# Designs tried in a protein design run: designed miniproteins, single chains, continued (2). Part 5

Each design is a single chain, and the fold is of that chain. pLDDT is the mean over its residues in the fold that is shown.

## One batch from the design tools (miniprotein)

Design m4143
Fold by ESMFold2-Fast:
Structure m4143 (fold): chain A 81 residues (1-81)
Amino acid sequence: SSLLEEAERLLAELRRLADERGSLEAVVTQGRKIVELLRRMGEEEVAENFERTLEALAAAQDLTALLTVGMTTAQEVLKKL
């Protein structure tokens, strides 16, 4: 499934950004791709809730929380595929 491969790629990229001390902007960009993936899966309510969480954490500039929530959400997406 292309959705499975995309979810695996997003999780791998978030892990790489955590290891390489990636920027807040780079992490938010990957988070936005997870939102789009959730919408493509028909999980609109989950996508909206995750998008609001990303916006709040980005405004707080909480890189650690952004990485944690992003990776956790990508893992949950993978479990559903």
Scores: mean pLDDT 86

Design m4144
Fold by ESMFold2-Fast:
Structure m4144 (fold): chain A 84 residues (1-84)
Amino acid sequence: EEVAERLRKLGLTELAERVEEIRKKYPDVFEKYRPEIQELLDELEANKDDGLKGAIYTFRLLALLQDMEVEIEKIEKEKEKLKA
């Protein structure tokens, strides 16, 4: 099952949209982070009825997504630098 679909089933639709956008536009970045994303999804699914654990793993997933977005920004800046 795809990462974005798993996120939607957990009610994390905004995260699913962000992940799908990254997967489509920056597949190399997505593949780099895929194993850690899947591990966090496994934990979220296992602890869906545990509010504290659910919050912790959701926060970790958000932090991971921010790390991916920072790497994407660096890639875009490097591309801009090469054009200039």
Scores: mean pLDDT 80

Design m4145
Fold by ESMFold2-Fast:
Structure m4145 (fold): chain A 73 residues (1-73)
Amino acid sequence: MELAEQYAQQALEYARQGDSELAQRYITEGAEALFEALSRTVSDEEAIARARAFADRVRAQLEALGAKLTEVA
């Protein structure tokens, strides 16, 4: 969990710097890390669902950040 959140924070930081490719890469890496951690303790179905929810959440945060930057400019 903590490791995946660190990837999410790095993705948002790269997005703030304008590096959308690195931001997307860190979202993918974070989702994979979360799946790996969860698959040890929950079903594969639940681990996949939670990893997808994580990726969707972080992508939504990137979209919200982009909208705010467009409005404040």
Scores: mean pLDDT 76

Design m4146
Fold by ESMFold2-Fast:
Structure m4146 (fold): chain A 64 residues (1-64)
Amino acid sequence: SEEELWEEIVLSLADMQIALAKAAGRVDEIPALVDRFLAQHPDLSEEVREEIRKRAEEAIAEAK
């Protein structure tokens, strides 16, 4: 569905921003970045929100 395609696009954008922050050594900024991203996308499903949070937590753990 169009909703599923939109969720994939938004998830890809979130993943890119998290990856860029990690690559730049700005791991401490990831939580605030994710909060801002989610606020900009209020129509996201709970599943997509949880997935973005998980990817952020994983990136933080990997950078440690």
Scores: mean pLDDT 83

Design m4147
Fold by ESMFold2-Fast:
Structure m4147 (fold): chain A 108 residues (1-108)
Amino acid sequence: KKKEELRKKVQEHGRKAFEHLENMKAEYDKVLEAAKAGDVEKAREEYQNIKKHYEEMKKHIDEMLKYASQLTPEERERVEAGAKVLKQEGDDLYNKAKEAYESLVKRA
């Protein structure tokens, strides 16, 4: 009973983290389009959106890991592996968006 509720919480937060990562991907494409157009204001707006989703993604990853810590060692290890992949993808997207935005500002 209690472990089932913990598993549901892990799944809920994992899904939300993934949703924020997908939003970051879409917003990164918009940053790249704005950069190609020389639109500093639009690039800034989309970069701020990426930062917001990045922070939310990390919060959900932390919650996912918190609930997983109370599960079996095997389940915890699986969740930790998934969390690491999500964080690495999020970190990469955030850094790429930052570089694209900062490069555009330097050219403006």
Scores: mean pLDDT 89

Design m4148
Fold by ESMFold2-Fast:
Structure m4148 (fold): chain A 91 residues (1-91)
Amino acid sequence: DDVGLELLKMLEEKKKKAYEDGYNAGKYGSEEEQKQTLEKQKKEIEEEREKIDSLAPTSTQESVDGWLKVLDEIEKAFIEGFKKGVEEKKE
């Protein structure tokens, strides 16, 4: 459906930016800003999971699995970027 395709497109766009967003937060953020950014990221991932759950009853399992996979990749990319940013800030 159109909503499912739009969701996938939005998740793919978020994935492309996730590493950079994490990196910038880790490298340039203060300790308080880093904490707030990590909490915001967790909330955004939770909101996207809730959105996927709301679409799941009217979607194929393949679509749901695809959305969840990209969401996991977004979370992983953000965390990896954040770690790299923190590492480079110390150098």
Scores: mean pLDDT 80

Design m4149
Fold by ESMFold2-Fast:
Parts: structure tokens; sequence; C-alpha cells
Structure m4149 (fold): chain A 100 residues (1-100)
């Protein structure tokens, strides 16, 4: 069950990274695109560590949300409202998985 929840979170994060990367690339924000690559790599590493060490999903979630909130603030500062909306929807989808 914890493994199934983390796998669902991984798939949501993967889809989110594809969507935000496309928006940032289309808008020509190469600096933020590179920074987001680093943020999403950190999130994937957090999920993989959680799976490998059988960590509580809530602990993994808290670390993911800290990084996603940082990504949201950087997108807001750069004027990428669409990216902010995508990331906020991602947080809500992950919350729904935790409450299953």
Amino acid sequence: SNEEKLEKIYNIIKKTFEEVSKVLQERGDEELLKKYGEYFQKIFDIILEGLSNNKDVEEVYKKIIETLNKAIEDARAAGHDEVVEILQKTIEEIKKILNE
C-alpha cells in the first residue's frame, strides 16, 4: 500500500515535470527550466529513497511539498502563472493519494 501510493506519486510528479518543462521551454525561460530539472531530480531522489527505506508516505510527502513550494515561488516571481497552476494541481492530486 505505501509502495503503491509512492508509485502513484512518482507518476504524477513525472507527468508534472513533462508539463512544466514544456511550458518553460515554449516561453524561453532556460534558467528556470534548468533549475526545475534540479528540483524535480531532488523530488525523484526523495521518492526513490522513500521506496528503498520503506519510509512513511507522509514524511516523503512533506519533503516533496517543500521542494514544490519553492518551485511555485520561483514560477510566481518569473510571471509563469500557468506553471503555478500546474504545480498547485499536482499538490492537490498528491494530497488525494495520501487520503486514500
Scores: mean pLDDT 88

Design m4150
Fold by ESMFold2-Fast:
Structure m4150 (fold): chain A 99 residues (1-99)
Amino acid sequence: DEALKRVREILDRLDKNPNPKPEEIEEIKKEAEELSKEHNVKVITFRFPSSKPLEEIIKEVEEYLKKLHEEENMVYQTVLVYEEDGETVIVVLALKAPP
């Protein structure tokens, strides 16, 4: 419950500001790192060169998310996408359903 509540809080911040500044992205990353210390939360960061086609990036991320669902029962997923130093960065917050 608490982990899902914190994920929702991050989503609410993104809803209020869909184009976050680098400082706001760093704040969200810090909150995600704190959530990753909980046993029901997994934080995964993907980095791709900006030259990589979006279709290939999406396919690789979706295959990984499918594996998380099938192998680790990670049913709640939140995604942040931003550009940093010529790379497309994708951060995934994944949570197990509460027992």
Scores: mean pLDDT 67

Design m4151
Fold by ESMFold2-Fast:
Structure m4151 (fold): chain A 83 residues (1-83)
Amino acid sequence: MSAEELIEQAKKYLEQGKKDIEEGRKLLAEAKTIKEVQHGIGLILRGIGNAYNARLLAEQALKLEPSEEAREILKEADELLSN
């Protein structure tokens, strides 16, 4: 896989992770039932997994060639995982 392909995949994982965590947090804040709490937690966990995958792919891209875009993805993934 090329560095460009790794960066494209990392972006997709990062976008999915951001959406999942945001939606999960919103669901938890609005939850009225245990099923809604479980759904919210599930989305957050999926989002964390996606952020972790984005980080791994960005690190692999950086090993192949220097890239400001890959560094920015890595930074955003780390910020998302630190919340």
Scores: mean pLDDT 85

Design m4152
Fold by ESMFold2-Fast:
Structure m4152 (fold): chain A 73 residues (1-73)
Amino acid sequence: LDALVEEMERRKEEMLTLPREEAEKRMEEWRAEVRARAAAIEDPREATMLLLMSAAILSEVWLAYRQKERAAR
């Protein structure tokens, strides 16, 4: 669990350091990667945790970029 939390935090940090266009592409790639990884996980609880944690960090990244867009106005 801790290793998964650290991976999610690192991925979120990476996305947040990218320009918006690159971040959007990276988020889409990450969403596809997580879906494939979850499908390969035998433990339903681990698969569900991966999907939920991924959704949470994607929401945080999306919200952060939306805030940056409003600031640019």
Scores: mean pLDDT 78

Design m4153
Fold by ESMFold2-Fast:
Structure m4153 (fold): chain A 88 residues (1-88)
Amino acid sequence: DAEEEIRELADLLGIPRELLAGLSPEEAAWRILGLVAGLSEEEIRELIEERRRLDEEAERGIFDPETEERMRRVLAPQAIAAARVAAL
């Protein structure tokens, strides 16, 4: 279901399915968002890793004083991608 939705979105946006091959649905969604936002492969990887780290820290009850800033940084590409998709 989620995998099918992601494939349909990739096709709609003209993203080659091969760029999403072997990825989890979550990873594929982040790659699509990053590509739409104009991010590089390196930047996309960093965002996926930072999001995973923030989720892990939250599960362990670890609160970084920079958490809000880190969260804004991770969410910024999603906002940019949403705006670009809306403009299409």
Scores: mean pLDDT 68

Design m4154
Fold by ESMFold2-Fast:
Formats: sequence, C-alpha cells, structure tokens
Structure m4154 (fold): chain A 96 residues (1-96)
Amino acid sequence: MASQEALDKAEEGKKKGEEGLKKAVELLKKPNVDKKEAEEAYKYGREGNLKGSKGSVEGMKLSPLSDPQSSKKVLEAGVAGGLAGIAAGVAKIVAR
C-alpha cells in the first residue's frame, strides 16, 4: 500500500511544479515578452523545477516505486518539475 506521507510529498511537488510551469508559460506566451518578463518566467520555472524534483525524490524515499499509486504520483511530480525546468531554460534564452 502507498504511504500517505509519500503521496502527500509527491502531490505537493506536482502542484508546485505545475504552478511554476503555468506562471512561466503565461509570461512567455505573450507576443511582446520583454527581458524583465522573461527573467520573471525563469524564476517561476526554476522554482517549479526545484520543488517538483524535491517532491518526486522525497516521495521515492518514503515509498517504494513498486507501488503503482506511489509510482504515478512520483512520476507526475518529476514530470511537472521537468517541464517547469524546460520553461526556465526557454525564459533564459528569451531574456538574452
């Protein structure tokens, strides 16, 4: 059975990763993104990447990935963090 603590850690990481990604994308999808907006998008993407990755790692430590519920939640946190990191990379390029 999945540890509730592991599921909560992974879910928090997913939520923070998705929030960072959403904020970064909203800034970057504007037709006239200025350098300051790109720098703000980088900050949101970086924060989402760090928190999503942390939630994924902490979820893995508290529950083995052999549990399908834990595996899914850990993967979702990692994916959210990874996508936020990609958005941060794009923002850094735009800020040049």
Scores: mean pLDDT 79

Design m4155
Fold by ESMFold2-Fast:
Parts: sequence; C-alpha cells; structure tokens
Structure m4155 (fold): chain A 95 residues (1-95)
Amino acid sequence: ALSPEVRELLREALEHLEKALEALEAGDVETAIEHIQEAVLHLSQAVVLGDEEEQAALMPALDHAVEALRALQAGDVEEAIEHARKAIEILRELL
C-alpha cells in the first residue's frame, strides 16, 4: 500500500488532472495548462518521497502528465487529452 503522504499527493494530482480535462472540454487551454503543471509538481514530489516500488509505479503517470503538458504547449489538444486520461487511469489504479 502507498504511504499516506504519497497517497495525498496522488489524490491532489488526480484532482488537478480531472480539472484539466474539464478545462480542455470547455476550450480553456490556459486553465488546463495550469492544472497539468500542478499535477506534474504533485507527482514529482510523490516520486521524490516514494520508495523504489512507489517510484516505479508512479513514473508512468508522471510521464503521461508531462507529455500532456508538452502536447498543449505544442497546440495538440487531442494528444494532451489522451495523455491526461492515461495518467488519470494509472492514478485511479494506484489509489
């Protein structure tokens, strides 16, 4: 099971990713970028605080969140939605 501190960071990251998807569905790319940046920060902190097993489980979610951010910065909303959904799926499996 995840440590309590890591679990709270993952819940916060999940909430931000879900808000980012809502913003993208509304056409608000600026708000979506802000929420994905917050998710990346929380996931990065979780990786730093986690043990080797937690890090291995979290790295795919962090990678997808980072790729979603890069896609939005490149103007690819569809790719960003796909990566954000994959990060959400991974986080829901871990929580």
Scores: mean pLDDT 86

Design m4156
Fold by ESMFold2-Fast:
Structure m4156 (fold): chain A 84 residues (1-84)
Amino acid sequence: SIPTIPEMVTLKSAITSVVTNVNNGKFKSDKDFNQAMKGLANFAKSHNIPLDSGIDMIKSIGKSMGVPQSKIDKVVNGFKKAYS
């Protein structure tokens, strides 16, 4: 089924939290980061949100928050790996 506005808003909020945590160095281990990526990917998959839409959200949110490109790329690559 096509994702609803509430589901897209929920994913956007979750991505915002993850991007904020990466920007502020709040993930204490690669395991914690990978669990967050799996959470985002599982939510996207369960609601038929495409990989490219999730990536575009991560990039848009990261840029709007002034997050360094290297940190945005880390979240994008983590999300791609978890979505696969």
Scores: mean pLDDT 86

Design m4157
Fold by ESMFold2-Fast:
Structure m4157 (fold): chain A 74 residues (1-74)
Amino acid sequence: MPIKLSDEEKEKMRKSVEDWVKEVEETLSPEEAVRALEMLIAYLEQEKKRMDEESAKFLDEIIEEIRKRKEELE
């Protein structure tokens, strides 16, 4: 059964991802942060396969935000 994220779950997920990315950027070297962000992207791409179309599009937005953060560290 595809997973559908509520608006509240989307807000919590966005905040959790932003908080985690910030911690990674502040605590790890740029090279280690890039690898951590790549692992998060891979994880979210796998989770996206379990989502309905709307929730998958939301995860695509989160993934693109993480990719931009990763590019800023490269």
Scores: mean pLDDT 82

Design m4158
Fold by ESMFold2-Fast:
Structure m4158 (fold): chain A 80 residues (1-80)
Amino acid sequence: GAMHEAAVEEAQRLLEEAPTMTPAELEEAIRRLEGYLKRFPDDETLRRALRMLRAALEATRAYGEDLTAGQAEALAVRDL
């Protein structure tokens, strides 16, 4: 239905925007996806998006909470 379609569209948008998000914005995005998953628990796209956003948040926190996900990932690659 329209609500499910809107949830999937929002998840895709959040994934595309994740590299530019602050930790606080990533936490908000994760909360929104968790809310959608309570309504649509069998949706693979929502589950995958939630996993990816959680990974981005953890990467950001590993290098400092003031970094965006993209900045944190760039630092992680540099330290290889």
Scores: mean pLDDT 75

Design m4159
Fold by ESMFold2-Fast:
Parts: structure tokens; C-alpha cells; sequence
Structure m4159 (fold): chain A 97 residues (1-97)
């Protein structure tokens, strides 16, 4: 099903982003944005727009946290961002199923 495919790809993208963030939070952000765009390509154009907008907002928060605080706080913020983006993707996939 669309939901099963999107869930699997979203989990894989999330794991890659969190792993990349251990080296550098900026790399984690880049991997998250790339993975989100790939997964969102399975959704309608309207759902893609909403998901990508949420992902870019979350990425901005991670980058701001990194500049204003520390790497560890930025990694924690990326974890929260990954969860919110995952939820947004799955909600849109559920709506389209």
C-alpha cells in the first residue's frame, strides 16, 4: 500500500538523517531535506508542498539552535524535527489512502 511504502521510506530517511547528524548537524539537516523530498514525491503536489514546507521550517529551527547553542542541542532538535516531519508525511499518506 502507499502507507506501507511511505512509512518504510520515511523510517529509512529518518535513520540516515540522525546518523549524519552525529558527524555534523548541518549534514543531518541536508540528509533530512533530501530524504523528505524523495518520500514526498509519492504524494500529491499539494501534500508535497505541505510536507516540504514543514521540513524546511524544522530544518531552520535545527540550524538556528546549532548557531545559538551547541552541537548536542542541535542533534536533539533534529530528533524532534525528524519526528514532526515523519508525522506530517504519514498524516498526508493516510489522507491519500
Amino acid sequence: SLIERVRKLTDEAADKALEAAKKNPEEGVRVLLQGTAEVASFLSPEAQDRVLREAHRAAEEVRKTYKETSKDEAIKKLGEAVDRVRDAILAEAQREA
Scores: mean pLDDT 86

Design m4160
Fold by ESMFold2-Fast:
Formats: sequence, structure tokens, C-alpha cells
Structure m4160 (fold): chain A 86 residues (1-86)
Amino acid sequence: SLDEELERLEKLIKEGKITPDEFVEQLRALYKQLPDEEKLKFVERIKKIYESTTDPELKEGLKRFIEQLLAEETDPEVKAALESIL
């Protein structure tokens, strides 16, 4: 389910069918609904998107999103994974 949703969102942003802001808001909504065991998998996917994107607006939006997650996250393993992106 998470893999299918992330794959769909990646396709939409790559095809220009959603804006960077819309993409980040969908990621935020997904993260808030995730069980703790799926958060590391989510962060790993965000890292790959952040590292591969050539869109400066998307990269800026993702950077702000990652910084917000870092401020809110309490799990040290998830925090370390988020810190590894920036």
C-alpha cells in the first residue's frame, strides 16, 4: 500500500501532473497516517527522490519537509535517517 502510493505520487510529479507543493502535502498526509514500522521505508524513498530530483522547487520543498519532520520526530532511528538526507 505505502509502496503503491509513493510510486503513484512519484509518477505524477515526474509527469508534471501535480505541483511540488501538492506532492509535499500528499507526502505529509501519508507520513501522519503511517505506522511507526513504515516510517524508515518512507524516509528511504524521500531520500532517493531528494537525491535524484533536478527540479529546484521540488528539492526546496522536500528540504523544508525533511526539516519539519526532523523537528517533530521522536524516534532516534527515523531522526538519523532524516538527518542523513541533508
Scores: mean pLDDT 85

Design m4161
Fold by ESMFold2-Fast:
Structure m4161 (fold): chain A 90 residues (1-90)
Amino acid sequence: MTEVTVTVTVEGVSPLTLEIIALEAKDAAQRASGAEVEVEVDRENGKITLKVRGEPEKAKKAAEAGRDTLHELVEKAGGKVTKEEVEVKE
């Protein structure tokens, strides 16, 4: 079982928009492979954490889809991703 955690720090979007982006990224990740996906939003610090768990192939595919969706939606909202961290656990 593989766990992939993607954390992005975002500037230039409202807290409500940040929550919407997080939910859409979760949906995209789940649709990509059917892996288990959790999302957490730190509204005060502008952070979205996407946590994906499953079989290695499925977890990686879901994490990629979620990450790509986060970047795309932040840019479309007029925001900017200022920091990204990706952690992979066995």
Scores: mean pLDDT 85

Design m4162
Fold by ESMFold2-Fast:
Structure m4162 (fold): chain A 104 residues (1-104)
Amino acid sequence: MTVKDQLEQELIDFLVNEMKVSQEEAEAAVQEVLNGVYKGVDCEGAVTPLSTLLCHFLLFEILQDDSEQAVIDFKQGYAINSNGKKYSLEQILQKLQEKIAQLK
């Protein structure tokens, strides 16, 4: 399993178990997010309410950055915060797992 595959599964499980979203809607939103590029507090690039919500969750809870300079680029496998700090998919996955553990 790749890190991207694991991140996909963790995000789907989060939406279904914690946010009570249907499996089909969770899969669609996660596929959109993992194949997209998103910027700043407005989640520029997100096209559905659920993908916008997921982008907000990643920016605020995982990267702790809501500025216009923050970028999530899962196509290239990284995120950058407003201070120019680059996060790998492995680092994003670790932060996501830590955040999900706090919600239990």
Scores: mean pLDDT 71

Design m4163
Fold by ESMFold2-Fast:
Structure m4163 (fold): chain A 65 residues (1-65)
Amino acid sequence: AALSAAQIAIASAICSKGAGATLTAAELAAILGLSTATVSKALASLSAQGLVTQTAAGTYTVPGC
């Protein structure tokens, strides 16, 4: 599936924090200057594609970093 600019930016932001780093949707929204709703939709799409893993704490990580 085609990735949106928001999805690419979110994945890159998580990866830039280093291996094992986790971020909430609110933290990603603040970092990227996007709405929490936009980030949440992008994270749901990324998770469905297997590009992002949601942790038990409700944070997100990119296992391929």
Scores: mean pLDDT 77

Design m4164
Fold by ESMFold2-Fast:
Structure m4164 (fold): chain A 103 residues (1-103)
Amino acid sequence: GAKEAAERLKEAAKRGDGLEAARAALEIAMEALQGKLTDEEKEAALEAAEFALRESKDPLVRDAAEAARLAVEGAEKGDKEGILRIIGAALRAIGVELDARLA
């Protein structure tokens, strides 16, 4: 769920693992799109995003953290189109990183 994804985002930030950070942000955004985020899960996702932005200099980790933050904001506003754009961006970032690792 989104709480476990938030913890994975924190762990990815500690290790500079951009791919895992992007995967965690995607999971948070998908839960947001489905209207499944509880207030506790929103708080966990925001705390994880703030942690990642503070602790990591990795661009992909930072992009994933911003995506998670924007997904929570979209859920609070009922902005499904905004959340869909975040999901699209996260999927593209995952694809680019996978291509780099498989090359």
Scores: mean pLDDT 82

Design m4165
Fold by ESMFold2-Fast:
Structure m4165 (fold): chain A 68 residues (1-68)
Amino acid sequence: SMEEVEAELRAARDELLAEARAAGLSDEEIAQIRTGYDVALALLRATGQAKAARQLLEEIREGLREKI
């Protein structure tokens, strides 16, 4: 369901934010993670495309891990 996908995206966001804070990333970099989440959530709500929303978060996660 969309509710389950939204919960999954939120959990992924919270995990990424925790990793970013633990790694000492800047407020700007943390804001980029939040913005990426907002875009993924908006895409999900506008289109119902769970795969596309998950892919956006995966790209954010990969970008974060390249900085850590």
Scores: mean pLDDT 81

Design m4166
Fold by ESMFold2-Fast:
Structure m4166 (fold): chain A 62 residues (1-62)
Amino acid sequence: MTKAGQLATQGTQAFLAGDLEKAKTLFEQAASLDPGLLPHLARVLEALGQHDEAAELRAQWR
């Protein structure tokens, strides 16, 4: 299991618990190690109401 995968798992747990700020921090760290995790970060940003930031991240995958 990769370090990015471990951080993503922790971020998912925080998201399910409703701790969106913690989920954002964990997925930011995970995505910095593995850009393939940017979709998960974008989802957390949408949940936080940061729609512009989420759209900007999605543009980075193309």
Scores: mean pLDDT 79

Design m4167
Fold by ESMFold2-Fast:
Structure m4167 (fold): chain A 98 residues (1-98)
Amino acid sequence: HMEELKKKIEEILNSHPALTDEEKQAYLDSLTPEDIERIEKAVKELEKYLKSKPNITEEQRKQLIEDFILEMVRAIHEEGDISLAEEILKVFKEELDK
């Protein structure tokens, strides 16, 4: 659900010690409803991939998903374009295959 994902993004940003309140707000303000939907789709794809992997713990899965969400939000803010979402997802999958 988009509202749950938006709140999770906010919680991830708030837990990141290197980000200022202004940077957190700028990250949130850069997200359109379409961006949130694309993040949700990419997160579901990553969760499906992680579920197929043996030896990934529940804690590791949660951390990888949170790291992925943060990277996607950063890419949207810096590039202004979610087209990098597929590349970010690909990189995460490749790292997990190592």
Scores: mean pLDDT 73

Design m4168
Fold by ESMFold2-Fast:
Structure m4168 (fold): chain A 81 residues (1-81)
Amino acid sequence: STAEELEKILAELSELAKAGKLTEEKVREFARRVAEIAGLDEEALLARMDRIAAGKSREEALDARAKYIAHLAQEWLAELA
């Protein structure tokens, strides 16, 4: 189901972050998955994520991008409840 796929994304993102294995490429992959599930434009979502990270250090930018994608997935999951 859509809810199960979103929960899977949140779990994978959390595990990678805790393990210090989160990369910009992996966050972009999660962003694409969320866009597909939510019926959002993938390119627009990636652009929004990059704008949120603008002006930040590389480490802060990665954290900000990851948090944005996690928050978006959580919001969409809540709408399905």
Scores: mean pLDDT 81

Design m4169
Fold by ESMFold2-Fast:
Structure m4169 (fold): chain A 59 residues (1-59)
Amino acid sequence: AADLLAYAERLRQRAAELKKQAAEGKETGTISDLEAEILEGMAALEEGVAAYLESKAKS
């Protein structure tokens, strides 16, 4: 559904912000990088669920 796609977009934006802040902070950033990867994975999952629901709605 559109709501899931909007949520996925927000997760991707948050992940990008975390990666940028980690790079600018010049810290090891391992936790921030891991958190960003988790958010990217969650966004992909939400996008997959949205695609599945759209497929079911169109059938």
Scores: mean pLDDT 74

Design m4170
Fold by ESMFold2-Fast:
Structure m4170 (fold): chain A 81 residues (1-81)
Amino acid sequence: AANALIAATLALLSQNPALAAYAATLAAAIANAPSLLTKLQIAVGILDAIAAQHPALPAAVLAAKAALKAALAAAKQALGL
């Protein structure tokens, strides 16, 4: 589920020409991530950075960011973190 959410977020960013470079950065960063928790932390961090630079983000991108933050919180709880 979380890997599918990351893939959907990558596709969404790639569809916006202004955000396509961030999709490439996210894909590269998660390719060598050692765990799902690390992938979620990286994805949330990059989306937070995008939101800081682009206050007029599409609602779908903001929804993806919220969903990734929820998935990260759930993963931390499951691991006792």
Scores: mean pLDDT 80

Design m4171
Fold by ESMFold2-Fast:
Structure m4171 (fold): chain A 83 residues (1-83)
Amino acid sequence: SVEEILDEFRERVMALLTPEEKARFQAGFDELKARLPELSFDELVDELIRLGVELMKHLTPEQAAELARILGEAVRKLRELQK
């Protein structure tokens, strides 16, 4: 389900982050989840990518590379549900 993919994405990203980074990410993720019922599928994918890209600006290159991998997997799984 969409919810399972988003929860897996959250858990994997949280494992990469410091406590300060976790708080910021969780706030953005909670905002995305609150808007979920009002987002189209394409809007959800775009918002998820935007959340990930914004986070990457504040991470180390190693954290950013792993986040990009996790984000790519989540986007692929979401698109598979649509098809």
Scores: mean pLDDT 81

Design m4172
Fold by ESMFold2-Fast:
Structure m4172 (fold): chain A 74 residues (1-74)
Amino acid sequence: APSPAMQKVINYMNKVISEEKNPEKKAELKKLLDELKAKLAAGDREGAHATVQKIVNKLESLGVNIEELHGYIN
C-alpha cells in the first residue's frame, strides 16, 4: 500500500483532476498520476519521488495551490 504521505499526494491529485475544467490540462494531470501509481506499484521509490516532483512543478505551472502538499513532500 502507498505510504500516508504518498496517499495524500494521490488524494490531492484526484481532487485537482476532478475540479479541472480544461480537458488538455486534465489529461496531463491524469497522465502524471498514472505514472506515479505505476512507479509505486513497481516498488520504484526513487522513480515515485521523481514523479511527485514532476507533479509539484506541473501544479505550480498551472497556478494550482500546493500548500496542502508542502508538508507531505519535504
Scores: mean pLDDT 79

Design m4173
Fold by ESMFold2-Fast:
Structure m4173 (fold): chain A 84 residues (1-84)
Amino acid sequence: EREAILASLDEFEKEELKTLPDQARLARAVRGETRLSPAELDEIEARLREALEKYRERFGDEELVAEGLAELEALVAELRARLA
């Protein structure tokens, strides 16, 4: 059924692509090319953690998700330390 297929693809693409701008913003902030507020860091961390959890549920790649969560935690902690 066309509508069901398009809805499934749209939701999948939205879940995958919505994290790319956040990942880019974190990378730029780590390089000192931009500065993120504490609120922006909290929002980005929450969105990226949710995306990794959904990726785990959908694909079952627990090792990749664990690595991603560790990297996210380290990057956010470094950026929060720069704000103190």
Scores: mean pLDDT 72

Design m4174
Fold by ESMFold2-Fast:
Structure m4174 (fold): chain A 81 residues (1-81)
Amino acid sequence: SNIEKVLEEGFEALELLEEMLEKKDPNFEEIFKNFEKQFEGTVEKLKTLPEFQNNPELQKKLEELIKRFEELKKKYEESLK
């Protein structure tokens, strides 16, 4: 499924970003901001797809992905203070 691949790629990207933030990688901010912009658009698009709307397991995976993204965003914002 194309949706499942998108979700898997999202989790992989978040894992890399989480590691970069922990290591204080100087490239984190640029990569994270680009990811955030694309992520919001991707989430809205996925919600409109019939395959996604009819699959509770995909919906749960997206909720988990969103939660993990929000936790990373909070950690990043706290690191700037």
Scores: mean pLDDT 85

Design m4175
Fold by ESMFold2-Fast:
Structure m4175 (fold): chain A 70 residues (1-70)
Amino acid sequence: SGRELARRAAEEALKLAREGASPVRVVEILTQAVQDGADAQEVAREARRLSRVAPPEVSRALEGLARDLE
């Protein structure tokens, strides 16, 4: 389902962010999920949730993505 795809992408994005991945790479995981059929509203919700726990630079990029998907 599009919700499950969004959730799996969010889990991978958080893992990469915690391992020091760039903001571009973290956002790419979530945008690719939307292109693969994830529900855009669920991805926006997950991005906003992740922004609260991610490192500052990644957090700012995730907030931007959430706004773009709304």
Scores: mean pLDDT 86

Design m4176
Fold by ESMFold2-Fast:
Structure m4176 (fold): chain A 100 residues (1-100)
Amino acid sequence: MTVFSFEFSLEDKEKKEKVSVKISFTENGEVLDSEAKAEGSEEAGKKLEEYLKEFEEYYKSMNKEEIEEIVKQFEEYAKKLEERGLPEGASFKLEKSELE
């Protein structure tokens, strides 16, 4: 079974603020993990949590072909971020793993 993991974080050391989003899902439309964390900004954390819930509901309604299309979009987005360079304090990670 193929698992896709998407992680994004942004840290502002001067403001002592950090925002992170993590989501993991299977090729069969199962969401394994979804997290939004905000340190130093409670309002940003609440908005990220709301967006993750909307994404989970949308994702659960998808068929296999739609899921494959979303994965391709994430891979293209990851490649563009790598080519452009991330802003200072930002990190982005997209991983694909096979479960035995």
Scores: mean pLDDT 65

